# Ledger of designs, part 1: designed miniproteins, single chains, continued (4)

All scores and structures are predictions.

Each design is a single chain, and the fold is of that chain. pLDDT is the mean over its residues in the fold that is shown.

## One batch from the design tools (miniprotein)

Design m12001
Fold by ESMFold2-Fast:
Structure m12001 (fold): chain A 100 residues (1-100)
Amino acid sequence: GAAERAYQEILALIDRLRAETDPAEVRALADRVVRLVKESDLSDEQIAEIAERLLDLARAETDPEIRRALARAARELAKLLENVTLSTGLILRAIGLELD
């Protein structure tokens, strides 16, 4: 359905984020991921997986501006989670990466 199509589009955007080196383009792609998640009826498990993938990219990133953009997007996704424990854990991890 629509949610599955949105999920596949989000995964494709994450693959593009892995290769992108322009901070402005990273911000645009990350913002698009957040918008698609907000517009789609995704499960907590799917949202948490997307946030984890963004945090993995942020941890591997050497550019502080790109790292902060990815971590911020992950934090925005974590706030959408109904599971408070998962949400809190992901938010704290994202803040740590944004402060580095």
Scores: mean pLDDT 87

Design m12002
Fold by ESMFold2-Fast:
Structure m12002 (fold): chain A 90 residues (1-90)
Amino acid sequence: SEEVKKLISYLSGGGSPELSVEEIVERIYPLLPESISKEELIEAVKELLRLVEEYGIDNVELISKKLSEKFPEVAKYLNPLLVNLKDKLD
């Protein structure tokens, strides 16, 4: 999906749009508190990519809500990144 590729490119700092979930997690994990496990972040990133594929990146409010319902602690850190990405696409 082109929307997923845009998100991956943004999370990589303008790097490769072909990054795996594991590579995305390696880039984000150091920015999160130690209370969040790497395993929880992997599952949250997978759900985020699924939601972006299903609803499109423009639907940030719905994606953020759904991510918060499954991964509330991770969503506190990922949701601001989604808002910033949408602002750059507008």
Scores: mean pLDDT 74

Design m12003
Fold by ESMFold2-Fast:
Structure m12003 (fold): chain A 66 residues (1-66)
Amino acid sequence: KEEVKALVVKASNAITEALQAGDFKKAEEILKKAKEEIRSLTDDEKLVEGAIAALEATYAQARKEA
């Protein structure tokens, strides 16, 4: 559980940095990789869904601002 939370924070920061730099392709790659890593870290489907939703929300918000 804590590993998933740490990954979400790390990936959210990396996505935001990439979008602030105007690198939309890098942000998409980070998002894709983070989703794959979350699914690899836990079999808790509800935790996976929540973590992915949080990352997608971060990406959507940061992209809106970029």
Scores: mean pLDDT 79

Design m12004
Fold by ESMFold2-Fast:
Structure m12004 (fold): chain A 82 residues (1-82)
Amino acid sequence: LDEAIENARKAIEAARAGNTEEAVSYLQKAIDAVAEALDPLSPAFREIHGHLVRALQAARDGNYEEAVSHAERALKLLEELK
């Protein structure tokens, strides 16, 4: 969970700075960390993973506002698991 939270925070910072390559890299690391930390069948996994994937797609498209919004939703859900 800590690795997913740290990478999600870094992704938000990169997206706010308009750094597509960094935002995509950190979002992918957050997705991978979530897949390792949570049961794929859990509601928490589905919601968090869904938001991170949407953030990744938005970042790739240069839609930084949407990328930040989805990544922040995922971060909030990750923090609620602590």
Scores: mean pLDDT 85

Design m12005
Fold by ESMFold2-Fast:
Structure m12005 (fold): chain A 91 residues (1-91)
Amino acid sequence: NKEELIKKLRELKEEALKNDDVPLDEKAAEALEEVLNMPRETLEEMMRRGVSIRAAIAEAYIRLLEKYPDARVLPDLSVIDDLADSLAFDA
């Protein structure tokens, strides 16, 4: 269910914002641009707001689901955590 997934993504984003998570840096932003096709302008805005890597990934998927309402490819929440951990380790 798309609405349940969006709710979980919003909860993940809120939790990431409350935790002392790794902030979105230039290297992580480049990876999100390549992997999720996020506009650089959007990533720069997120960095300016001090958004964490996990929160940025969650917001990216929320925007993707809102932009393509008929999309059948739903992210697995575990993939979001794995990607965030990979980017935090590399950063």
Scores: mean pLDDT 66

Design m12006
Fold by ESMFold2-Fast:
Structure m12006 (fold): chain A 85 residues (1-85)
Amino acid sequence: SIEELYEKAQKEIREKLSEFIREARKAGLDNPKVQELFSKATELVRESDKKMKELAAKGDEEGLKKILEETLKKLEELIEKVKEI
């Protein structure tokens, strides 16, 4: 069901955000560059959750999968950026 897809998507995004937070802590949360990336990550997750909720309500499975894939890709990019600090 689309509800199961949405729950799975939330879990995958949560796991990737946890990876980001781990790397951010390693880089130092007092570092302004880390703080900027942290803000971007939290905004990205918030926006993706809103979009996925709307798509789930409409029964748009393909749209939900697309937002999930785009969100995971962007989170991975942020993880790579924080690792370079």
Scores: mean pLDDT 90

Design m12007
Fold by ESMFold2-Fast:
Structure m12007 (fold): chain A 71 residues (1-71)
Amino acid sequence: MTPGEEHKQKIEQASSDSEKLNAIKDKAIDDSSRQTLRGAKEEGVEEKAPEAIERAKGSLDKVANEALAKA
């Protein structure tokens, strides 16, 4: 079970630019979430990780939507 490999497969299998962009966005959100969880674990603040992830996800989604609208 490796979510990162699943995201890479979806990007490679995507047949359109929109599908590739959505797959890349999903991967970026997942990667950011995993990095935040790892960092929180190392600092001993795992309880704060879900809130930080939710905030980061909202920011990333906004940037991705703006990029798609511009394209």
Scores: mean pLDDT 67

Design m12008
Fold by ESMFold2-Fast:
Structure m12008 (fold): chain A 81 residues (1-81)
Amino acid sequence: MEVKYGNVTVKSDVSEEVARRIAEFVARQGKVVYAAAVKAEAERLLGVKPEVTVDAEKQKITVKTPLGTIEITVEGKEVKA
């Protein structure tokens, strides 16, 4: 499933509700989105430990969990590990 909120796009195979909450969380960040903050939010929502990778050039954060993968694209913001 895919959720869009402002300049944030979240593609998830885990849960639409979780994707929506993550999109809202990321949209509430300032001009810089930290992968560590996204990792902590995903862990809180899913109750599992995620692996996070960052593609700064594509403004993309990928969260991999035992339950599935969440891909976050943030247009117009800087993404940091």
Scores: mean pLDDT 81

Design m12009
Fold by ESMFold2-Fast:
Structure m12009 (fold): chain A 59 residues (1-59)
Amino acid sequence: MDRQRMMNSFRTLDRAAVRNGYDRTRAAIAQARAAIAQGASQQQMRDMMRQIGRIMAAE
């Protein structure tokens, strides 16, 4: 359930990145989603989401 919520959060961030043309943010989201598929921990997923937010804010 927490993984599904994190994936939904990444989908929301990806939509924002697409809207603003943030290629670096989109790449970071793709990497995070791949890591989740490979079994990243809940903490790692949260850290990745925060990092994606920071990258997006910097673009």
Scores: mean pLDDT 75

Design m12010
Fold by ESMFold2-Fast:
Structure m12010 (fold): chain A 91 residues (1-91)
Amino acid sequence: MEELLEELRRLDEEAVRLGRELVAAIEAGDPRAPELARRLAEALEAAVPPAEEYLDLLAERGEISAEEAEELKERLRELVRGLAEKALAAA
């Protein structure tokens, strides 16, 4: 659990940093914007498996239902896909 939360925190920090760099690059007309968008999309996608594992662990512990875990996983996948697509389209 603790190791998984630390991995999620690291991935969140990386995605936030890349997101800020991407916005600044787009506003400045920086030719690095497409590369930053790709890296942000990769960081967001990399966060999905450990986040899904965390939700499964919560369900196994009875902290949430298995149904709630599956609903949250679907919402997470949709959110990440949408954010990645928007980042790539904006660059």
Scores: mean pLDDT 80

Design m12011
Fold by ESMFold2-Fast:
Structure m12011 (fold): chain A 67 residues (1-67)
Amino acid sequence: AGKEAVEAAREGRRYLEEARKSTDPIKATGLALLGIGHAVDAILLGRKNPEDEEAQEAAERAERGEA
């Protein structure tokens, strides 16, 4: 269940490492923002519980008018 969160965190880590190695402040800032974006996504994905997933599926069914 946390696999997508781990994957996003891994991608974010790689962008942050590239940002630290960059001597160009514009390039470093862009890479850091991408890394932060992936880290935020990892946190949001990691907070999903099985109950929250079922609630979201139920909401999608309700939007389609399925009882």
Scores: mean pLDDT 68

Design m12012
Fold by ESMFold2-Fast:
Structure m12012 (fold): chain A 82 residues (1-82)
Amino acid sequence: SLEKTLERALEILTDPKASELDKGAGQLAVSVVVVITIKSGDVEEIRRVAEMLEEAAEKAEGEVREYLRALAEELRRAAERL
């Protein structure tokens, strides 16, 4: 499921032991889930995914934190336009 894919990707991105390759794969997976979620037009699902990204960003640092925050803001804006 998309939810399980997102949960796994966020676990990798917030894991300090994850390799740069694993983190890159995690970022790609998160981006794919975000695109599918926005295209669904489901406002409640979009908001739920935004909350998951915001929570993960609090546990992340540096580039990953900024990436997750930027995607969460994009999801919040998408929900407001639907």
Scores: mean pLDDT 86

Design m12013
Fold by ESMFold2-Fast:
Structure m12013 (fold): chain A 83 residues (1-83)
Amino acid sequence: SASVQKARELIKQARELLNKGDYESALEKLEEALEHAIQAIKNGDYTGSIEVLDELIKLAQELNDEALVEMLRGLKTIAEKSL
């Protein structure tokens, strides 16, 4: 879906920012990607949203944000149960 494609592009931008040490901007792009992942779930694109949520979990782990990791894992579980 368009939401999944936008989320993937934002994740790519977040990784580039993280590689440059810009953790604040990387987090902002991660949050934008999450908004698009939630829209994908609302649109019934569970397969695409699960893939995006896996990438967001990895990025949140790299940012050392354990609260965000647990929230994202919860969203992934909800999406998986909706398949």
Scores: mean pLDDT 86

Design m12014
Fold by ESMFold2-Fast:
Order: sequence, then C-alpha cells, then structure tokens
Structure m12014 (fold): chain A 55 residues (1-55)
Amino acid sequence: SEDAFLDGVEAAVRQYLAAGKADEARSLVENTLRFLSPEAAARLRQRYDALVAEA
C-alpha cells in the first residue's frame, strides 16, 4: 500500500539523519518524489519536513 511504502521511506530517512547523512536523506526524498502522484508527494514532503524539524 502507499502508506506502507511511505513508512519505509520515512524509516530510511530517519536512519540517514541519525547517521549524520542529511544530504543522503534529502537525495532519497527528492528522487522518490519524482515517481509519486501529487497526493503521495505532498504526504512524503510533510513527513520529511516533520522529521527535519524534530532533528
């Protein structure tokens, strides 16, 4: 499902940020956004922004 996919991307982003790999986290999100619907892309951007704000 879309939710399971986005949860997987979010988990990978969290791992990169925890490892100090902010550039890799950003690149993962940017590359993923290219292949998502507008609705899914908006949800991923919201999740990413929340993770960065908490870091």
Scores: mean pLDDT 85

Design m12015
Fold by ESMFold2-Fast:
Structure m12015 (fold): chain A 102 residues (1-102)
Amino acid sequence: SEEIKKKREEIAKEILEKGKILAEKLRELGMEKLAEFVEKAAEIVAEGILNNNPEEAKEKLKELTEKYIAETDDPELQERIKELEEGFIEELERAMKVIEEY
């Protein structure tokens, strides 16, 4: 359906825009690694929505999270990365439900 395709594009764009805003705020606070994670996570979620493949998006989010956790020895940063992963998974699941009901 063209209408469903347009709805996926709309939601994906909103997720990317929100991700950019959050990443910019994190950079202003000196949290560059978290900003990079947010930008990449938002792209993964947006692509999963556009391609109607939430399972692939979840797998890519897990791989991204594991990579970023492995690159730091800061337990507080590791915990924040995990919290962001959970938030992006929740956002993906909510978006997919909205599209399913559309």
Scores: mean pLDDT 89

Design m12016
Fold by ESMFold2-Fast:
Order: C-alpha cells, then structure tokens, then sequence
Structure m12016 (fold): chain A 67 residues (1-67)
C-alpha cells in the first residue's frame, strides 16, 4: 500500500502530537522516520519542509519535558 504525501504528513503530525502529549522519544523517532520516507519517495520539498518543521517543534517540546 502506497500512502499519499498528505497521508504521510498526517501520520508524521499525529506521531509528533502523541509524542508531545506523552513525552515519548520513541514516537518522535517514528515521526522522523515518516519524514525520511517522504524524502526517499520524492515528496515535494515544501511538504517535506512542513513535516520536518512540525516534527522538529514537537521534538523540542519533548526534550523540554524530559529535562
């Protein structure tokens, strides 16, 4: 099954949101892997940047909660 760029962005954002809520490094890692999959599969630079910025912000929030 091949996921669309929009579906991959939604998956990355959902994982990032859950990671912030639960302070989960594992879910942040999963969200980054979805972004990497988008890049490898040739998603547009704009969509990849959107997903990266969202996950990066979530990772910063998780890091703050774990300190």
Amino acid sequence: MELSEEELIEQAKELADEAVETASVEKITAAYLVVVAMEINGASEEKVKEAKEYVKKAAEEVDKKLE
Scores: mean pLDDT 79

Design m12017
Fold by ESMFold2-Fast:
Structure m12017 (fold): chain A 115 residues (1-115)
Amino acid sequence: MKLQKTLGANDTATLKVEVEAEGGEEVRVEVEVEATVKGGVASVHVSLYLNGEEKDSASGIARDGETVTLTVKGSIKAKEGEKVVAEVEVTVIAADNTTVEVTIEVKKLEVKKVE
């Protein structure tokens, strides 16, 4: 799963994935975000939420022509009767006229039975 989006200053991109799991199974998620900055300096912040709970966050700063790569990962044990929703939010803070090309890619999505 991969999402590509061009963000301007103070823009946000979100990728949501629903995962089927049985009660007691562990869902593990790893997401890579690549942000390529043009026109200025940008601060990029990435948060990973599993069922609304923040599991990981990462941030970086890149200048014109630079790419920052951020990885967030987390796990959650599925509860009976609940689906697992993974949400990755990318926020860009930059000056006007700055453009950031963001690629959000799910590198790992595993459902494991915990013995």
Scores: mean pLDDT 82

Design m12018
Fold by ESMFold2-Fast:
Structure m12018 (fold): chain A 95 residues (1-95)
Amino acid sequence: SDNLRKMLSEILKIYNDTLLQSQSLSTEEQALLFIKALDEMSEIARKNGDFGTADFFDDVRKKVQELVDQGKYEEAVLLFHEGMQKLLDRILRRI
């Protein structure tokens, strides 16, 4: 749907801007940046009324934060990318 495509476009913009910014950062700094990006993408989903997508971002954010709290920054970064891939696959199936 057009509304779903608009939300996806806004989410992808945040994701792509985040990936570009992450290229100059350490793994720890990348993990912290990705937490911030998950918060921003969750807000976009809520503003578009997609609470299921917002809840997904919140769940990924919680798991990434738990890994960061344990000092597992590489695992946190990998989980973020895995979460984004799973989300994009689910949204693309709805279009």
Scores: mean pLDDT 88

Design m12019
Fold by ESMFold2-Fast:
Structure m12019 (fold): chain A 75 residues (1-75)
Amino acid sequence: SKKLYEEGLKAIDQGDLKKAVELAKKLFELGDYVSAFEVASRAAQLGSKEGEVLALESAVKLREQGISVDSVPAP
């Protein structure tokens, strides 16, 4: 969902890593692995261990769908 992704990025900007990871988990459950990976990866960069794990799980799902994480735009 575009709304969940936008809320996840807002949580990152606010430093609310717990909320960002929660929103990324919801994106993952919806099958939006690209958005889940982006939000979780940013949370991981800010020190979230749960964000790191979720980013790795999302990357595995993207690879299973034939999408390389190296092909996802990095900031």
Scores: mean pLDDT 79

Design m12020
Fold by ESMFold2-Fast:
Structure m12020 (fold): chain A 58 residues (1-58)
Amino acid sequence: DAALIDSAFALLNQLNAAILANDADNIASLTAQIAALLDKLSPAQKKVINTLLAQTIA
């Protein structure tokens, strides 16, 4: 739903900032938090967030 999607986007933005800062601990923590949110999302929402996550951390 909208609140979970907003949270996922906020975490993705924080993950991108952590990657730019080369902060391995924050990258791991934020990735785990995003994975936990994915379990609560619909399949369509999971696909969008997984695509963005893969582009962010690859």
Scores: mean pLDDT 76

Design m12021
Fold by ESMFold2-Fast:
Structure m12021 (fold): chain A 90 residues (1-90)
Amino acid sequence: MMNRLRAEELIAFARMAIWLAEKSEDKEEAVRMLRLAVELLEEAAEVASEEQKPELIEEAERAAEVARSLGTEEGREIAERAEELREEIE
């Protein structure tokens, strides 16, 4: 139960960070939020149940998409990290 609640919390915070990145006009802020989101999703993956994996995959894909949309080198690196996380979960 504790691990499931922890995963839910981490996924929720990651989702919020991705949303903030999408709404940010500042690319540096977007990069910081996306990096935080991927770190939170990586922690969630360590404690997530099988039932939570689809949600993790969805948020990882979303983080990768937002990161790629930035058109920066840092965004590309974050997108690659998020895609690697998605592959590990699948």
Scores: mean pLDDT 84

Design m12022
Fold by ESMFold2-Fast:
Structure m12022 (fold): chain A 99 residues (1-99)
Amino acid sequence: SEDEELKKLMEELAEATKPLYENISEEDLLKKLEEVSKEIEKNKEFSAPSKEELEEAKKKIEELKDAPEEEILKNMSKVVVIALAMYRARQVREELEAE
């Protein structure tokens, strides 16, 4: 199904954000996630990202992987921020499950 394909692409994109996650402070990341979350809440037209938007997000991650934190925060697309949020949620879950 298209939903399963989209989920797989989003999970792959989330994994690709690992170098960005490692280069951004937790405080700055949480602030950016809050900003994007508020924009999504205000915009009822926010739909699931297209395959083109996912491909553009992947290219953006490759451009930003070696960039300084300020440039990463400034130049991340909404799709990249969502993917990064998914990666973070997975990391937090793994930490909570590890005793």
Scores: mean pLDDT 77

Design m12023
Fold by ESMFold2-Fast:
Structure m12023 (fold): chain A 71 residues (1-71)
Amino acid sequence: SEALRARVRYALEEFRRATGERARRTADYLVELVRQDPALVAPLVVPELERATGDADPSRAEAARRALAGI
C-alpha cells in the first residue's frame, strides 16, 4: 500500500529526529507498522532500527533494541 509506505517514511523521519521518550514512542509505532504488513514494512524499518542500536544517544539505542525485540 502506498499509504502504508508513506506512513513508514514519515515515522522513520520522526524517529531519526527523536530522543528520549519520543524515540521510544516512535520506535513502538514503527513496530506496530511492521505488524500491519511484515513483508512490506520490515525491510524498510529493520535496517534503520539496527543502525540506531549503535546510536551515541542511549535513549535512541535502547528504543531501537527494544523495538527489534518486539519484531
Scores: mean pLDDT 89

Design m12024
Fold by ESMFold2-Fast:
Structure m12024 (fold): chain A 65 residues (1-65)
Amino acid sequence: HMMELERAAEEILELARRHGLEAERVSPTEIAIYLGGQSYIQLLNGMALVVEAEFRGLRGELIYR
């Protein structure tokens, strides 16, 4: 289970990077996705990544910078 959460976090961070979003693993179960100077598409992608993180058993947060 812990190894699965670690892998899920790595995959979410990679997806964020592919979409040009800054993201950080805040804890073993928590991911932060940062929004700033973003387009409408980046906002939608950020929201989708939060949903994907939650679906994989992580807690996802959108943080405005």
Scores: mean pLDDT 79

Design m12025
Fold by ESMFold2-Fast:
Structure m12025 (fold): chain A 83 residues (1-83)
Amino acid sequence: SDAEEARRLVAEARRALEEGERAEAEAAKETDPIRATGLRLLAVGHRTEAGLLARRAKELAERAGDEELAAEAEEILERAGFL
């Protein structure tokens, strides 16, 4: 169902978002500028994945009439920098 697919995509988006946030936090503590840059690029990749997954999840949640799930997807979009 659209609601089941949306829940899976929200879970995947949240994992990607958390990975991006961890990479940013690690980059902030990194003293080597090359490694720090690599971690920031990794964070951008993870946030982009999170945003794309969350956008699809929101569409499916809205189609299913699941307002709570749509709100969860929107929170991920905001944190990923897509809103």
Scores: mean pLDDT 90

Design m12026
Fold by ESMFold2-Fast:
Structure m12026 (fold): chain A 97 residues (1-97)
Amino acid sequence: MEELWRAIEELSRAGKRLADVLKEAGLTDYAEKVRQATEELIEAARRRDPDAVRESAQKLIDIGKEAAKTLPPEKAAEVQRLIDRINEAADRVLAAL
């Protein structure tokens, strides 16, 4: 139970950080999509729906990858590190379900 909540907290932090990085880079539309996808992923995890967790995680990752294509290499690398953290946290959520 503690492991699941810890993973959800990590997903929330990584998603918010990703949205902030994109907003600071001027990608406001992508930042909003990341916030919405992060909330969708957290709700899927809270209701213990593994299929919805996988789908929402992939959606969030796809948005991040698309945004990264428009960024300078240093910012794109920051986004990729956050995507990696989201993947790891989503795997931990799925393992705890």
Scores: mean pLDDT 86

Design m12027
Fold by ESMFold2-Fast:
Structure m12027 (fold): chain A 63 residues (1-63)
Amino acid sequence: SPERQEILREIAEKLREIGDEVDGMILLRKPDSPFFASLSEEEKEKLREKGLEGLKKLEEARK
């Protein structure tokens, strides 16, 4: 159904955001990982920002 597809798209978008935050955390921890070697410097910077956002969310959730 269209309603189901819209809900699934919203969930998928949120999961992608979480995925980017996790990948960013991994990049911050292991910057020399070959998985990230294909990314440009600008792409790596954006991913690091997402990782920092994710870390802040985890710190706030623990309080």
Scores: mean pLDDT 81

Design m12028
Fold by ESMFold2-Fast:
Structure m12028 (fold): chain A 66 residues (1-66)
Amino acid sequence: MEEEIGRILREAYEDALAGKLTPEKRQEYIDRLTELLVKAGFPEEEAREYAERIVDLIENLAKLER
């Protein structure tokens, strides 16, 4: 699980740095993270909120690399 989550986070960060994190890609990453968190036992609503916050953090971190 942690390895799989880490892989998704790396992909999202690389896409964000490359300017490839479109709204569609962003939603795909949120959906993928939500699915993994639900599988880990988080309620769907909380999992989605966590996924959205994680992707938001990645976007903000990528902006600092400008």
Scores: mean pLDDT 80

Design m12029
Fold by ESMFold2-Fast:
Structure m12029 (fold): chain A 118 residues (1-118)
Amino acid sequence: SLIEEAKKELEKGREAIKRRDWDTAEEHFKKALELAEKVGDKELQIEALLGLAFVAATKGDGKKAVEYLRKALEIAKEQEPVNKVLLLDIISTAEVLKKMGVDPESLDEIIKEARSLL
């Protein structure tokens, strides 16, 4: 199924991160996002966006990293009921990006908004 293919692409992206192969990780997370969007799986879309945010930060594109996190938060807000596990994943990713030197003000805004939904 496309859902299983998207999950495999997420796993491949995470394995590429372990090897610090950022270009390969980006390719797999982009494929996972494309597949998740085709099937309308919002949870998989969020997980792929969090992977893309991390990779963008490692490549020095802090602006793109923040854009991916903001998109993930907006998708999470569209879910009824709100998925608290995904909100915690968004918060955890934003905190990691802050430690990497990505725009702390934008990330604090994202963390505050996500925490308000818990």
Scores: mean pLDDT 90

Design m12030
Fold by ESMFold2-Fast:
Structure m12030 (fold): chain A 94 residues (1-94)
Amino acid sequence: MKAEEFIKDGKRAVVLAGSLEGLGLIAYGVGKVTGDKEFAIEQLEKLLKEAEELLKYLKEHKEEFSEEEAKEAIEAAERAIRTIRELLEEVKKE
């Protein structure tokens, strides 16, 4: 399903952002436990791109949400991007 069809309200966008962050933590954990650094980097880069595309969509369609929902969704997407970037840098150092 396209993210645009899923994101009917800011609450769904918050859940999607949290899911991307959670998947990033799983990808990092897999890399740490298995030593498959290449897999972890590939998954984290993909998730980072998806989180950045979500943030762009939310900013471009801010008027389609309530002010509170738009703010919460944007903050959630920004947190996901920050977390995934930090995890990616940690994997690259190992």
Scores: mean pLDDT 82

Design m12031
Fold by ESMFold2-Fast:
Structure m12031 (fold): chain A 76 residues (1-76)
Amino acid sequence: MVLSEKELEERKRLLEKVNKIRDSVIKQAYDAIKNGYPLSELQTLLKQLQFINSVKPSKEIQDIINQLQKLIKEQE
């Protein structure tokens, strides 16, 4: 019981955190795609979007992840 309650509270906090940063990270990702951010910044955005998608999956975030992965591959 205690562990399940802690996991539920942690999941709730993660969802609240993700909802708070989701729009900002998405906006930064679109700006990065348009303006060609450095590889290190693209990798950071990719990790942030993958985290958001793991907590709250969405087609939009998955599509952005795919675009960032393509840009990273092109810069490597």
Scores: mean pLDDT 78

Design m12032
Fold by ESMFold2-Fast:
Structure m12032 (fold): chain A 103 residues (1-103)
Amino acid sequence: SNDEIIKKLEEIRKLLDEAARKFREQGDETLAATMDRAAKLADEAIDYIKNDSDKKKIMQTAVFIGSTLTMARMYLHIKQIEDPLLDKAIELATEVEKLLLES
């Protein structure tokens, strides 16, 4: 349902705001900015759903969230860093894409 998708996007936003703050505190402004961009995409996806926008816009935005976060995770893995907030956000983004494909 749209309510389930919105709740997952709101959780993604919350996780990414926390991750951005954490990366900023650690001095990684590039990762923090990446989290901020992905959080903004989650807000845009919520707005598209609430305004009955084209499903393609919603799906494209969800894919951009997932791709952005997956690239950030690869960068962290090269540095031998794991981030559970980022991992959970990626899981939720994948679930949003699946729900959009089923609707």
Scores: mean pLDDT 87

Design m12033
Fold by ESMFold2-Fast:
Structure m12033 (fold): chain A 94 residues (1-94)
Amino acid sequence: MLDEAIELLKEAIQAAKNGDYDTAIELASRARKLAGQELAKHKLYKEAIEVGKTVQKAIDALKAGDYDTAISNLEKALKLVEEARKKIEEMEKK
């Protein structure tokens, strides 16, 4: 469910803002896995790739100590997952 990935990304952003960078990396990695799996089930491969790349940029930035870039990329990933959730909701309406 994309709702779980959205919640994990929100928690990752909060952890990063609080200086809990290891927690932010763990939560972002879990969100990436869940979002990628759910998007792939709906054949949204382009969206899955873009979310994956954006979360990876955030993780790389956290490891490099570039926390502003990390938070920005986590927020971008959150927006991408929320947009993909709306697409799935529209697909369910047919």
Scores: mean pLDDT 85

Design m12034
Fold by ESMFold2-Fast:
Structure m12034 (fold): chain A 89 residues (1-89)
Amino acid sequence: SSVLEEMRKAVETAIETMKEMEKKGESEENIRGVAMVTLHELREAALEAGLEELAEYLQEKIDEMRSTKFSKEELLEILEEVLEYIKEK
C-alpha cells in the first residue's frame, strides 16, 4: 500500500530527526514532542485509510507516552517498534 509506504517513510524521518536532536543536546520534552506529533499524524493517516488495527496500535503507543515518562533512548525505541509494526503489514 502506498499509504503504508508513506507512513514508513514518515517514521524513518522522525527517527532520524530525533537522533539528530539527541546529538545536538535537545531536551527530552522536545524529542518527545516530535515522537507524539508523528504518532498522531500516523494515527490520522491510518484512520483515513481504514487501517483500524494500525490506528488502535498507534493509539496505544500515544496513551503509553502520555502516562509514562520515557528517556530519549526509550522514545527512540517506541518509534523503532512502530516502524517494525508497519513493515510487517
Scores: mean pLDDT 87

Design m12035
Fold by ESMFold2-Fast:
Structure m12035 (fold): chain A 68 residues (1-68)
Amino acid sequence: MLSREEIYEEALRVARQTYEEAKAKGLSDEQARLLAFKAAIDVLEKHGLSETEIALLVRRIAEELQAE
């Protein structure tokens, strides 16, 4: 079973990939970020994380996606 940090790394990877694909398709930065967050939440939920854990990890992902 994946550790919490491994699950986070997978969610972050999926979020970054989703963001890049959305931008490549011509979506706005706002739309690309929303799709990335939804993809990350789906990964975290599939691994059975609590709502509190999902909220904390999504915040970390948001901070990383805001980095230039």
Scores: mean pLDDT 80

